# Designed miniproteins, single chains, continued (2): the designs that were tried, part 106

Each design is a single chain, and the fold is of that chain. pLDDT is the mean over its residues in the fold that is shown.

## One batch from the design tools (miniprotein)

Design m7681
Fold by ESMFold2-Fast:
Structure m7681 (fold): chain A 76 residues (1-76)
Amino acid sequence: MIKSIIVFFGEEAAKLVKVGSNANDVIKKLKELGIPYEIVDSFLEAMKLASEKSKEFDTVTIAFVNENNIIERVIT
């Protein structure tokens, strides 16, 4: 079951956000690198945010996080 959806911005996030990774570990690493991210309430909001931010960032990554904080799916 998906617990949260996180949107990550930039090419470096696309390299680091992988299926099977712990979301908290990925977020910590992205914060250390200064890569922006946002947590959204729904897939519709994730798509809207990705569309708006695609004007500012070459790559936008959407990650689906389960109740165990594991990334189950990634869309770039």
Scores: mean pLDDT 80

Design m7682
Fold by ESMFold2-Fast:
Formats: structure tokens, sequence, C-alpha cells
Structure m7682 (fold): chain A 81 residues (1-81)
């Protein structure tokens, strides 16, 4: 499993491209530092691409988690500046 995100860091208001290579169907979740799920997308087995607008995100550290069968199998930090 892999998660790539670019640009990282991103300036608030910028759009990031997220690429996920998933070993099985699941979900991609964006969480804040307190564990709140801010964004969730279905992920199919194989390669998936998403665009995320950061206009609604405060500057700080966020976590992209790939969740399969209720378990986090991969995590990638996203920094909004």
Amino acid sequence: ASIEVSPNPVKKGGTVKITVDAPADGYLELKDKNGNVLWRQYVSKGKNEFNLDTSGLEPGTYYLNLVIDGKVVETKELKVV
C-alpha cells in the first residue's frame, strides 16, 4: 500500500493531488491532529487519484489514512502552511 501527496507542504487554498495504490478496496480518510475525520473517499483495489482543495483547512498537520477492513494500513502526513 502507498499514499503520495503533492505538493507537501501546501499553502492554504492550494489543491493537492493524492495518489493511492491499494491492495484491496477500502477508504481514504483525512484526519486532523485530534483524530476528527474531515474527508472520506472510497478506494478501489489498485491505483486511485484524488484532488483535495485545502481552502477549508486551517494551517497545521493532517493525516491521510488508508483504511482496509477497519484497519489503518498506511499513513501519510499532509502539512498545510
Scores: mean pLDDT 87

Design m7683
Fold by ESMFold2-Fast:
Structure m7683 (fold): chain A 63 residues (1-63)
Amino acid sequence: SEITSDALLAGNTLGDLGNVEKGVEAVKSSKHPGAPGAAQLLGEMAKREGNENTGEALIRGSL
């Protein structure tokens, strides 16, 4: 869906807290079956790259 695509793009654009929070909320609100899995993967990748706060937010959004 458009919202899911925008949410994942926002979450993948690390370094912009406002966009990341919007991405997390959109993922949580999404009915797309792949959205939680994608958010969790992106969150784990962000943590590996040193963006722990962004990673935690994305993983939280996947729950």
Scores: mean pLDDT 61

Design m7684
Fold by ESMFold2-Fast:
Structure m7684 (fold): chain A 82 residues (1-82)
Amino acid sequence: SAEEVKKKAEEAIEKIEKETEEFIKKVNEDGTARAKEAEAAGDKERAKEILEETKEAIKHAEEGRKSAIEALKERTEEFIRL
């Protein structure tokens, strides 16, 4: 039914949002910790590289979340249509 399709899509969107938020948090925490360790070891260049990689990973995850949610919404609308 249309109700079931909509509910399943809402659950999928919530899962994508939650998993992406958890991933971003972990990537940011891990990246910051690794950069700090590199800096403490005297490797300033490696610390900068890690922070740039962390920023790119977060940006990619945010773009992926937006794209996935938009695709799910579009597909859900198509399935609800008679």
Scores: mean pLDDT 87

Design m7685
Fold by ESMFold2-Fast:
Structure m7685 (fold): chain A 106 residues (1-106)
Amino acid sequence: MEEEILEAVDKAVEDAERLAKEQRTGESRIYLTGGRRGEAVTVMAYARLDPEEPLVVAKVVFSTDGHRELAEKVAEYLREKGFDVRLEAAPGRYTVTGEKRVPAPP
């Protein structure tokens, strides 16, 4: 499962960067959603407009309800890919958000 999650995160990184370069800010892609309580995992890729700058931001979101160590590993993986990463802990949920600003096409 860990290897499958990292593969999904890698695809999410590629898709998020592509969506940002193509300026598809209304589209999202979801990988590995669902699972049982305590083992639920979600990986999402999308692009959004930066609220502070007229830039498109590539976003990857990973959520899990029982796997803090996995969330920390995904956070490090996204940092290595050049994403600015935020790890948030809430009761019963860990969320990793990676953001990468993509240059506007000429």
Scores: mean pLDDT 73

Design m7686
Fold by ESMFold2-Fast:
Structure m7686 (fold): chain A 67 residues (1-67)
Amino acid sequence: MAERVEELLDRIFEAMKKEKDIWKQADLAVVAIEAATLLSVIRQKGETPELEADLERIEKRAEELIK
């Protein structure tokens, strides 16, 4: 799970580099903060089904913004 969050963060960061709209960059930054927070929780408390569901939610939001 932690590796999936790190890969997601890399994808968000690459999308931010290509984005010209500052407001969309801000939305991507918010999703990146959510992903980084989730990674911190996973590293401290371990993997749970609830955290996996949170990851799937964040991944969907990031995918919509990257489109």
Scores: mean pLDDT 81

Design m7687
Fold by ESMFold2-Fast:
Structure m7687 (fold): chain A 62 residues (1-62)
Amino acid sequence: NKVAEEIKELQKKYGFKEDGVLSEEELKDPRTETFIALFQRKFGLKVDGVLDEEVKKLLSLS
């Protein structure tokens, strides 16, 4: 799953657990806004750093 591979790369860069899945707890980390913005940019979404419904779907379901 390409989404899981991209998540693992971003998790490695930001020092999160490299499991390809972001938990709700990880998403509440202060560094997560930057992580979400980079994820949004990689997947062609609006880059606002906000955990919207589309971002949640991509993180939970690829």
Scores: mean pLDDT 70

Design m7688
Fold by ESMFold2-Fast:
Structure m7688 (fold): chain A 87 residues (1-87)
Amino acid sequence: SEEEEKLEKALELLREALEEGRREGVAPSALEYGELVIRAIEAILNKDEEKYEEIVKELAEKLGANDIEEFKKKLEKEIKELAEAVA
C-alpha cells in the first residue's frame, strides 16, 4: 500500500537521523526513543500487532509515562506525521 511505502521511506530516513544524532552527540535517552520508534514502525510493516503493543509498553515504561494510552496515542500520531512528511 502507499501508506506502507511511506512508512518504509520514513524508516530509512529515521535510521539516517538516528546515526546523525549519534554523531551530533544528542542525549542517550533521545537515541533510545528513536530506536524504539524504529522498532515500532518495523512491527507495523510486519503487521505484528502483538509486537507493536509490546514495544509501546516497553517505550512507555522506559520513559516513565504515567498514562500508557495517552503515550500510545502520541506515538501513533508521531509515526503518522513521519510517514506524511516523507511523501
Scores: mean pLDDT 79

Design m7689
Fold by ESMFold2-Fast:
Parts: structure tokens; C-alpha cells; sequence
Structure m7689 (fold): chain A 71 residues (1-71)
């Protein structure tokens, strides 16, 4: 899947102390419904981030992917 490809790309770049998370861009019920019907994609982000010793989170890279229902 596109999500797995994006995650694997960031995993290859990941250093010690960094983490990868997946974020959905707060889809509305209508957007979710439309995506399940194949009428529109859902957008997700795969984010590579680092937390500093002082607790600050820095986004190092992100990849936006579109998730489409495939019948």
C-alpha cells in the first residue's frame, strides 16, 4: 500500500531517538463516507519526528498519502 511504502521510506532514514507516526487529517463523517464509496480519497501523513532532551518535538520529514478504496 502507499502507506506502507511511505513508512518504509522513512524507516530507512530513521536514526536513534527518532520515531514514525501516522496521522489522519481529521476527516469529517461525510469525507469518511465518501471515501468508503470510492468517491474521494482519505488523506494520511506519515511523519518522522524527534523529541529533544527538553521535550520539544521536531518534525524532520513527512509524506502525504492518499488512501483510496479499491474494489
Amino acid sequence: SELEKAREKLEKRKREGEEIRIEFVDPTEEEIRDALRGERPLKAKVVLERTSEDGRVTVLDEIEVELKYRP
Scores: mean pLDDT 73

Design m7690
Fold by ESMFold2-Fast:
Structure m7690 (fold): chain A 63 residues (1-63)
Amino acid sequence: SLGEAGREAAEAAIAAGGDPNDADGGVSAKATGNVETGARLLERAGLSREEAERYARKVAEAS
């Protein structure tokens, strides 16, 4: 399931021109307990490293 923070992160990545599958994968990776993997996938989806880390951490706190 994608929480509010996760949905916000995915929408931001898609809005930046990223791949929705990469954005979703980033949130899913966080759910398994690996925030660094989540941040890396969000970067690949189109976010900057700082934005990707911020959103991945936000999803961590929402979980």
Scores: mean pLDDT 66

Design m7691
Fold by ESMFold2-Fast:
Structure m7691 (fold): chain A 78 residues (1-78)
Amino acid sequence: SEIEEILEEILEIVEAAPGVPEELKKQLRETIERFLKGEASWEELGRVLDQVMKRLDSESADRLVELVARLNELLKKE
């Protein structure tokens, strides 16, 4: 699905980021898995993404913001 593709791209950006702690990378991966299973809310995932964004360089942060905006639009569609 497009949601899964966007989440995979987010994870790839974060895994490649030297400024993101390994514990936060693990938390993001686990929260994405739980979100896809319906076990975590978008609010919970959004909190983790906000923490990750603070640890990214400007180019990666800009890309993450774009991907999160697209996720929000997809989640609002009926």
Scores: mean pLDDT 84

Design m7692
Fold by ESMFold2-Fast:
Structure m7692 (fold): chain A 80 residues (1-80)
Amino acid sequence: MPVPRTPENEELRNEALERAKPYLEKAKASGDAIAYSAAQLAVIGHILEAQQALAEGNREKAEEYVEEGVRLAEELAEKA
């Protein structure tokens, strides 16, 4: 599904990636390529869902998706 290219969606993506950065770096440093890939996919997938929710005017749902993506990246990084 095409996610709308709005300034709000670009800002959301950048903020979510900055929040996930320490967990992505931790997963990368582990040497576990599968864990790193899984963490990246979790973050990206949830960002896309959050951007869609925000485009539909549902800011609360967008924040919920970002929280889930960051949390999952943290969990995957700790298991690596």
Scores: mean pLDDT 81

Design m7693
Fold by ESMFold2-Fast:
Structure m7693 (fold): chain A 99 residues (1-99)
Amino acid sequence: MEEVLRLLEEGKYDEVARLAIQGDEDANNALIAHILLLEGIVTPEEARELARSREKFIEKVKEVYGLPEEQATYASVLIKLAVDRTFEKREKEREERRK
């Protein structure tokens, strides 16, 4: 899991996809969470607002994926990590563009 999230943070999507194809469930789940953000199903801002309420975030994940509560809770952690990384990168890029 930690290694998979590190690869996503570094933008090595091909490596994560390779692991998922080989049957790594953690890699598959992390990739799906990252793609959800990239596909615009939730915006980083919306995901951050949802993350303020753990209950609302879990409910949204349950609704989108049709998952039971326990699995939705797990997926919400992966989505939150992906959101935090994406938002940090976006803010840093905005700052660099101003310079």
Scores: mean pLDDT 59

Design m7694
Fold by ESMFold2-Fast:
Structure m7694 (fold): chain A 71 residues (1-71)
Amino acid sequence: DLEEKIRERAEVIAYVAEKLIEIGDEIDGELNGTEIPVPSKEEQEKRKEELYRRSLELARQNYARMLEELR
């Protein structure tokens, strides 16, 4: 159950992070002019994988903290 909840939270965190980065890139493009080449599809997939892995770590830390508070 805990592992399942960690995965679910990690998926939500990764999704939100991806959307926030997308919004940030749009804002930065408007302010500075979009002269940065669009990342390759391979680079985009690696970015998503890294976000998911970081989200898993954050979710684990979050649940560990919650469990400690419940003790």
Scores: mean pLDDT 69

Design m7695
Fold by ESMFold2-Fast:
Structure m7695 (fold): chain A 72 residues (1-72)
Amino acid sequence: MVDKEELIELLSKIPTEQWESVLLLSGALSPEEARALVEAAKGDVEKLAELILEQPEERAQRIFDFLKENVP
């Protein structure tokens, strides 16, 4: 299961300008979906985490696993 607090911590380590690219690199979202989530978040990391968790569980888990592996 994806931990919201850990997801927020991982996303906070990424510059806001890189969020769309990182979501795309996870392979879980289309370019249009990644852009829409980042635009809806308006630079708010907690809002971005909530929007990710609203995705189907498989997609949310894929993003979370990618972040854990690739964000120091």
Scores: mean pLDDT 84

Design m7696
Fold by ESMFold2-Fast:
Structure m7696 (fold): chain A 92 residues (1-92)
Amino acid sequence: MDEEEKEKYIKRAEEAARRLAEIVREKDPDAYGEVARDLGSIVAMARGSSVEQAKEIADLVEEAARQAEGASAEETVQIVRELYQRALELAE
């Protein structure tokens, strides 16, 4: 049951990260490589974390994706950079 819950949160994080990467690709294609790498690292952190940490990371990525939909190109890249820093702090 705990492993099933963790995989559900990881899937949510992956889906939100994919949406966020697509937003960056459209708004700032030059930043796409950096963002895709950082989002991949965030998902990897969720996989290596507890169920509770994986949920918190998934919630953060989903919130970042929502914020990015209405943001400028520069704001969207900054949202991903802040998300990466917050995920690092949670995984430590």
Scores: mean pLDDT 84

Design m7697
Fold by ESMFold2-Fast:
Structure m7697 (fold): chain A 103 residues (1-103)
Amino acid sequence: MLEKSSEYGRLGREYLEKGDIETAKKYYAKATGYELAARLVALGLLDEATARALGEQLAELLENEDWAAVEALIAGIDDERARAELRRAVRGAKAAFKVIEEK
C-alpha cells in the first residue's frame, strides 16, 4: 500500500512537470487513498483489506472531485480515530489540488 502511494505520487509529479494537470490530480488522488489505507493499518484501526477498499473508494471520489460524496464517506465512518485520519487525508488532497491548479 505505501509503495503504491509512493509510485502514484511520483507519477503525479511527473505529469505535473509535463503540464498535464488533470492526470497529475488523478495520480495524487490515488496516492492519497493508498497512503490513508497504509496509515489505518499501521495504527491498527482497520485490517488491510478494509483499509485498502476505503482508500480505493476515497481515491475514486477525489479523482471525480465529488466533495459531497467525500463528506458522506467521512460521515459513514463510526470509529472517531479512523474518521479523523480520513479527514486529514482529504484536507491534504484539497491542499495538493490547489497547489497543482495554481502552478
Scores: mean pLDDT 83

Design m7698
Fold by ESMFold2-Fast:
Structure m7698 (fold): chain A 74 residues (1-74)
Amino acid sequence: MDEEIYKKIKEAAELSEKDPEKGLKIMEEIVSEISGIDKSTIRETLENPKAGDPIAEKILKAIQKLKEIVEKAE
């Protein structure tokens, strides 16, 4: 599981250099899979983050988990 997520993160980073929009979409997909929140809600929350929003907190936890996976794999 963590290895699969790390592989997707690497793929997204590499794609971001050639096509930033594609890289961003893959990152949104990964965060969606980890948090269980749909991609449109993730995008909306990132554009207008609100303190104390439970959805924003779930997204932040998913991002933190991604950071831990990357750090552990390196």
Scores: mean pLDDT 71

Design m7699
Fold by ESMFold2-Fast:
Structure m7699 (fold): chain A 98 residues (1-98)
Amino acid sequence: INKIRSLIDQGKLDEAEELVLQILKEDPNFAEAYAYLAYIEGLRGNLKQAEKNAQKALELDPNLAEPYFILSYIDTILGNSELAEKNFSKGIKLLKKK
């Protein structure tokens, strides 16, 4: 998990994706893996695929904060500031409940 985040932070998106797909091959319902795929696709500019993966992560674990931040980012790019604020607020609330 730490290795995937490090690869994303270095811009090594293809290597990060390979590790995530390896995890999903072993556990296809691992919610955090879909959150990483959403983040990678968002960074690539594939907003529709990023949204699909963020929604899948929330279907598997609705208490994950990270997919809400990804959805907020997508909403911001699409010019939907009200949805962006709402999704960001949900993510922050989930982080504070830890």
Scores: mean pLDDT 82

Design m7700
Fold by ESMFold2-Fast:
Structure m7700 (fold): chain A 81 residues (1-81)
Amino acid sequence: SVLEEIEALGREYRPQLDELMSKLTPEQQKEAEKIILETDKEIVGVYHRYLAGELSAEEAVERVRKLLEETLEKVKKIAEE
């Protein structure tokens, strides 16, 4: 199911995000947390658009993958500052 594929993507990216988060200061963690929370909202939005018939299963999974990749890159940039 699309939900299972989205959950699998979350499990794939979670260890990478957790490792990056562990290297951040408390102030950087707050910044990264805001980005992650926004990503979570966007993922929920993608799933709802899929349920509404606005996105195919393949489009929904691809959009979630892209969101997670972009989130990982944003958190990496915070870690470099």
Scores: mean pLDDT 87

Design m7701
Fold by ESMFold2-Fast:
Structure m7701 (fold): chain A 74 residues (1-74)
Amino acid sequence: SSEKIEQLENIILEGILRVAAADEERGNAVAAEVSKLVKQGKIEEAVELAIRAVGEVDPAAAERLRERYLQVLE
């Protein structure tokens, strides 16, 4: 649904911003890779990539984003 896609996009955006806050260059690299996956229609893979990248800088934040992702999937 439209709402679920919007929630997944918000998780991706929050993830990229968290990575960029720790390392702007890494945040830009993650954003570029996420954009490629989204263009391929692989939004779930884009979410997984964003959460994984957050896990490298803030494991607790990554766990919170993963819980949110699982809730969106129902």
Scores: mean pLDDT 87

Design m7702
Fold by ESMFold2-Fast:
Structure m7702 (fold): chain A 84 residues (1-84)
Amino acid sequence: DVRDTGRRLGRLMARGDWDSAADVLVRRFGVSRDVARDTARQLMVLAMKGDVDGATDLLVSRLGVSRSTARQIAEGMVEGIKSL
């Protein structure tokens, strides 16, 4: 479930576990570690602001996923951050 992936990413990023967050992006989406690390850092800023649309746009551009998939991940990330 892509939303569950988003929740896990949100929790990892919120606790500062950038390496594990990057690992999830590499394994799930096949991006390079550098792209994954930079993406995770930018996603955290957007998710902390509750900018679901901005996070969705970033996920589409960086991971090449569909907008619907990206939105589910972005919403999951906000939920994951709030669950701490």
Scores: mean pLDDT 82

Design m7703
Fold by ESMFold2-Fast:
Structure m7703 (fold): chain A 86 residues (1-86)
Amino acid sequence: SELEERVSELPLSEEQKERLLELLSTLSPEQARILLEALKAVPDEKKEEFLDGLLTLSVEELSAVLDRAADLDPLGQAAVLLRSLL
């Protein structure tokens, strides 16, 4: 799938990629797109920390954050998500 191809391009471990794909499967297509674009905008050295933080959120909490970020560019989306994890 397109999502699997996009995740495969990220500088993450295979285990982290599998966890990310599981998370994306719980989201709407729009929310999954926002999350992937935000993750791509995060510096490579911080992507693992960012993903680990996201996995501490409930699906409902993550969905609400992504909905708030929907109208932002990828850097703005990443900033909103990072603030929600702090």
Scores: mean pLDDT 77

Design m7704
Fold by ESMFold2-Fast:
Structure m7704 (fold): chain A 85 residues (1-85)
Amino acid sequence: GSTLVLVLGELVPKSGELDVEAIRALALSVPGVRLADVRASERDGRTVYELRLLVEEAAVPALEAALRAAFPDADITLVNAGPAL
């Protein structure tokens, strides 16, 4: 698709920590992902990774599949927040 959308995401590993740059690099490796901002914070004794991604709308399912495959032990939430212009 030609439409770019803002995807907001959250990754919470069930144990341990993930590498912010590894998450970012994986997201950017998916065709149709144009920008990836990944931030780590701590919430209730757990590390939370917040994602802000600019993605071609047609690529969103592939992005979700790639993240879930790479981080199967993480709780992953993704929201398509609509067109990003």
Scores: mean pLDDT 83

Design m7705
Fold by ESMFold2-Fast:
Structure m7705 (fold): chain A 70 residues (1-70)
Amino acid sequence: MSNDEVKRKLEEERQKEIEKVSQELQEAMQRAGLTAYTDLAVHLAEGNIEKAKQLLEELKRMIAEKERQS
């Protein structure tokens, strides 16, 4: 496999990951009552996917903790 083909596949996987994280982050923010901030979720996923993933995990943890305590 060529070096360029590997880089292209990594870029495609990154784009799919950005879309997936953006969607999940928007859904998590909506569930957490942060609907006013869903636009920030898209920008964060596009600009810094690592921080978007961290925020997504944090939101998932807060939602799970809230549901568990109910």
Scores: mean pLDDT 75

Design m7706
Fold by ESMFold2-Fast:
Structure m7706 (fold): chain A 85 residues (1-85)
Amino acid sequence: SESDILDEFQKRFNELEDRLLQHYDNNDLEGMEKTIEEMKKLIDETEKKLKEANVTNPSYLNLVGGYRGLVLQSQNYLEQLKKEQ
């Protein structure tokens, strides 16, 4: 169901956020970059799954798409950190 897809997405995204924070705490910029790319892939995969499931409620697509903004913020922060190295 759409709910099951979102629950899986939120669980996996939270695990990636924790990994991103661990890389940040360890000053591992390459690990942060790889984690951000995994986040982008997860969002793309989840949007595809929702479309294939014929999602009728646009709020679900908007929720997942909204996470792209969070990933962009993390990417911009990473680029600032790279300039300081």
Scores: mean pLDDT 83

Design m7707
Fold by ESMFold2-Fast:
Structure m7707 (fold): chain A 62 residues (1-62)
Amino acid sequence: DDAARRAELVEQSLLDKYGDALTPEEARRYAEEAVTAFDNGDYDRAKEIVREALKRAEERKA
């Protein structure tokens, strides 16, 4: 599935950059939700989900 493939790429990108702050389960959840929102045309929601992932990573590094 194209959506599953794109979610896996987003998950891998998050873990490559923030693997010390995000668990694989969290990265996958954020990636799947963001791709789903994007595919539904809800680009604002997709951006918000990515921002939540980044905020979570930043909080754990503080």
Scores: mean pLDDT 79

Design m7708
Fold by ESMFold2-Fast:
Structure m7708 (fold): chain A 64 residues (1-64)
Amino acid sequence: MTREQAEAVLDALEAGYGKVLTPEARQAAIDRLTATTSQEERDRLFVELGRRLAESDSPVVSLE
């Protein structure tokens, strides 16, 4: 997927959960999504990101 597509997906996730990723977490997520060559692995990463946003008690979410 392209960086533009990855950014759009993250924008949709942030809006859907009412939370935002830190700039570092957002960059890491974009890099992971754009580096991934399989759709199945991208879907897995999407699920992981959604889970982290859902589990966070903070409106600002880190991937540390």
Scores: mean pLDDT 78

Design m7709
Fold by ESMFold2-Fast:
Structure m7709 (fold): chain A 76 residues (1-76)
Amino acid sequence: MVDLKAEKHIEIKVSKEERKKGIEEAFKIVDEAEKNKISTLVTVHVDDGTEYLLFSLYNKKLKQISVGGLVIVPLE
Protein backbone atom coordinates (compact mmCIF):
# COMPACT_ATOMS: atom_id res chain seq x y z
CA MET A 1 0.00 0.00 0.00
CA VAL A 2 1.37 3.41 -1.05
CA ASP A 3 0.71 6.54 1.01
CA LEU A 4 -0.19 9.13 -1.63
CA LYS A 5 0.20 12.09 0.77
CA ALA A 6 3.35 14.13 0.18
CA GLU A 7 4.80 16.05 3.15
CA LYS A 8 6.53 18.51 0.83
CA HIS A 9 5.58 19.87 -2.59
CA ILE A 10 8.21 21.84 -4.52
CA GLU A 11 7.52 23.76 -7.73
CA ILE A 12 10.31 24.73 -10.13
CA LYS A 13 9.60 27.17 -12.96
CA VAL A 14 12.07 27.29 -15.87
CA SER A 15 12.33 28.55 -19.44
CA LYS A 16 12.50 26.13 -22.36
CA GLU A 17 16.27 26.77 -22.53
CA GLU A 18 16.66 25.85 -18.83
CA ARG A 19 14.53 22.68 -19.07
CA LYS A 20 17.49 20.34 -18.54
CA LYS A 21 18.71 22.36 -15.54
CA GLY A 22 15.22 22.31 -13.99
CA ILE A 23 14.90 18.55 -14.45
CA GLU A 24 18.38 17.94 -12.97
CA GLU A 25 17.48 20.09 -9.94
CA ALA A 26 14.23 18.13 -9.48
CA PHE A 27 16.13 14.81 -9.57
CA LYS A 28 18.55 16.11 -6.92
CA ILE A 29 15.64 17.16 -4.67
CA VAL A 30 13.93 13.77 -5.06
CA ASP A 31 17.20 11.88 -4.42
CA GLU A 32 17.84 13.90 -1.24
CA ALA A 33 14.21 13.36 -0.12
CA GLU A 34 14.62 9.59 -0.65
CA LYS A 35 17.76 9.57 1.55
CA ASN A 36 15.98 11.59 4.27
CA LYS A 37 12.72 9.57 4.02
CA ILE A 38 10.64 12.72 3.43
CA SER A 39 7.61 12.25 1.14
CA THR A 40 8.23 14.85 -1.57
CA LEU A 41 6.55 15.85 -4.81
CA VAL A 42 8.44 18.03 -7.33
CA THR A 43 6.78 19.69 -10.31
CA VAL A 44 8.87 21.36 -13.04
CA HIS A 45 6.89 23.89 -15.08
CA VAL A 46 8.45 24.82 -18.43
CA ASP A 47 7.33 28.02 -20.17
CA ASP A 48 6.31 25.98 -23.26
CA GLY A 49 3.58 24.37 -21.09
CA THR A 50 5.42 21.07 -20.53
CA GLU A 51 5.37 19.79 -16.93
CA TYR A 52 7.55 17.16 -15.27
CA LEU A 53 6.29 15.52 -12.08
CA LEU A 54 8.78 13.62 -9.90
CA PHE A 55 8.01 12.01 -6.57
CA SER A 56 9.58 10.14 -3.68
CA LEU A 57 6.91 8.86 -1.27
CA TYR A 58 7.92 7.17 1.98
CA ASN A 59 5.42 4.98 3.85
CA LYS A 60 6.54 4.75 7.51
CA LYS A 61 4.10 1.92 8.34
CA LEU A 62 5.40 -0.35 5.56
CA LYS A 63 8.98 1.05 5.56
CA GLN A 64 8.73 1.36 1.77
CA ILE A 65 9.64 4.10 -0.66
CA SER A 66 8.01 4.75 -4.03
CA VAL A 67 9.95 6.77 -6.61
CA GLY A 68 8.71 7.77 -10.04
CA GLY A 69 7.98 10.47 -12.55
CA LEU A 70 5.86 11.44 -15.51
CA VAL A 71 5.85 14.09 -18.26
CA ILE A 72 2.81 16.13 -19.22
CA VAL A 73 3.03 17.55 -22.74
CA PRO A 74 0.48 20.23 -23.70
CA LEU A 75 -1.98 19.39 -26.44
CA GLU A 76 -3.34 22.33 -28.46
Scores: mean pLDDT 74

Design m7710
Fold by ESMFold2-Fast:
Structure m7710 (fold): chain A 78 residues (1-78)
Amino acid sequence: APNTVGVALHRDLVKQARLLRPGHRVRFKVKEFPGEVFEGTVRAVHFVNDTYALLEVEVDDPRLRGRIVEATELEIVE
């Protein structure tokens, strides 16, 4: 989708992803932009294994659209 980013989650962040459903809002930080906090709406959660998950997140920031980015922090807004 044109407005989505793939947010790669490793190890402890995968545990937080297990509570996520489509429509949930998240705040996250990414390795490439360590000083910035991004927000978005979860579109899908893909569990690859116990140590890796991929979130599809709808974001307004064009720097993230169409990419896969590595998350360093994840917060469920609700």
Scores: mean pLDDT 83

Design m7711
Fold by ESMFold2-Fast:
Structure m7711 (fold): chain A 65 residues (1-65)
Amino acid sequence: SAAELEAAKAALLAEAAALAAQRPPTSRGVIDLARELAPRARAAGLSVTVSLGPDGAIRVEVRPA
């Protein structure tokens, strides 16, 4: 259901934020975080994108796969 998908998305975003806070905001940090999150996202029927924001901080976006 849409509610279950939104809950899964929120949970993954919260996990991603915690992991991102522990990683350097570098290309390597982005790649490593994306690899860590990819299998979790796939299991939940989601897609994840990790990038560096305009402020140089790690950003995570989650959408339905």
Scores: mean pLDDT 81

Design m7712
Fold by ESMFold2-Fast:
Structure m7712 (fold): chain A 100 residues (1-100)
Amino acid sequence: MSKVEELLEEIERLIKELEEARRNKDIKKALEIAKRILELFRELAEVSEDPKVSEMAREAALKIENFLEAAKTFSDEEQLKLIGGFIDDLKSIIEDLKKL
């Protein structure tokens, strides 16, 4: 399995853990998982030899950074709603990356 495939599988695993944290209303754990997903997208952007994968991974990382900054300004209830939308966005990004 390539390093890119390994990183994508790890991101998908973390997205499932993020969904579990959201169901449990564990905002602290959800934000910690989101930070780990950010690190993996940054690594994906650096190790990918495909410019399209690198560009999409970099854009995903910026989107995650913006989410993490925004989340700090919201109530716990609003943060849970934001995490839900964020999970849907991450799933879409992964599906697009797999089609490349």
Scores: mean pLDDT 85

Design m7713
Fold by ESMFold2-Fast:
Structure m7713 (fold): chain A 67 residues (1-67)
Amino acid sequence: SKIEELNKLAREYIKLVNELVKQGKISPEEAKKRLEDIERRVVRMITEGKYDEAIEFLKKEIEKLKK
């Protein structure tokens, strides 16, 4: 389901952000800001029924963290 895919992508994003903090590549403050910004945008898209847009958005944000 789209909800299961969204939950999987959200967990992957959180894991990657936490790994970057552990590696010293990003500050805890920057990590908190990124997580709050992503959560706000994803929740807004879900509330509007835009599940496919939310999935694509999370995939793109995850790719940015891998670079």
Scores: mean pLDDT 86

Design m7714
Fold by ESMFold2-Fast:
Structure m7714 (fold): chain A 68 residues (1-68)
Amino acid sequence: SQEEMDKLLREAARKLGLTDEQIENYLANRDTLDLSNPKAAEEKVGIPMKTYIEIEIEVALELIKKAL
């Protein structure tokens, strides 16, 4: 569900040390990022691309595990 996904994203971001402001900016922009331009994506989302990728992978794996 969208609610569950948002909860997992916030939880993963907090574990990686993001501030509340960084988390809200990340959630607002995460699905509009052009990942073929990592520097522009990083500027838009306001966190390092490595951190963005770590959050996205952690949540994707958690959702896949629940589907199995």
Scores: mean pLDDT 81

Design m7715
Fold by ESMFold2-Fast:
Structure m7715 (fold): chain A 57 residues (1-57)
Amino acid sequence: SYIISISGAESVEQQAEASRAAAEAFQAHKDEPLEKIKEAVEKAAESKGAKATVKEA
């Protein structure tokens, strides 16, 4: 299992968009190695003005 944390957004709306983008990236790459999941999720959150971290749980 993985834990995805979103932080650094300037507003609640930006946080919601970043979380959505991160979730979409995770679903698109869920069958790939962790390194690829991290890269995709981090880039998706950054595109929405936030920061994401992915940890193995």
Scores: mean pLDDT 81

Design m7716
Fold by ESMFold2-Fast:
Structure m7716 (fold): chain A 64 residues (1-64)
Amino acid sequence: MSRAVLSTQRFSDGSRVVTLTDLDNGGVVTVRLDAQGRVVSLSRTGEPLPVDTVVERQEEVPVE
């Protein structure tokens, strides 16, 4: 199974970017959420995440 990190970046307007990064294969899934938690966009880069991917830790990226 692949291991993944769930990272959340919050912005001053209340929107968020949630990124799921595959530590073994380098695949990344990014979801942009508006201030109400609605999905605005979804993007994938690199290798598709395997169906047995497990989130091993969660991180919060500081807003800048």
Scores: mean pLDDT 73

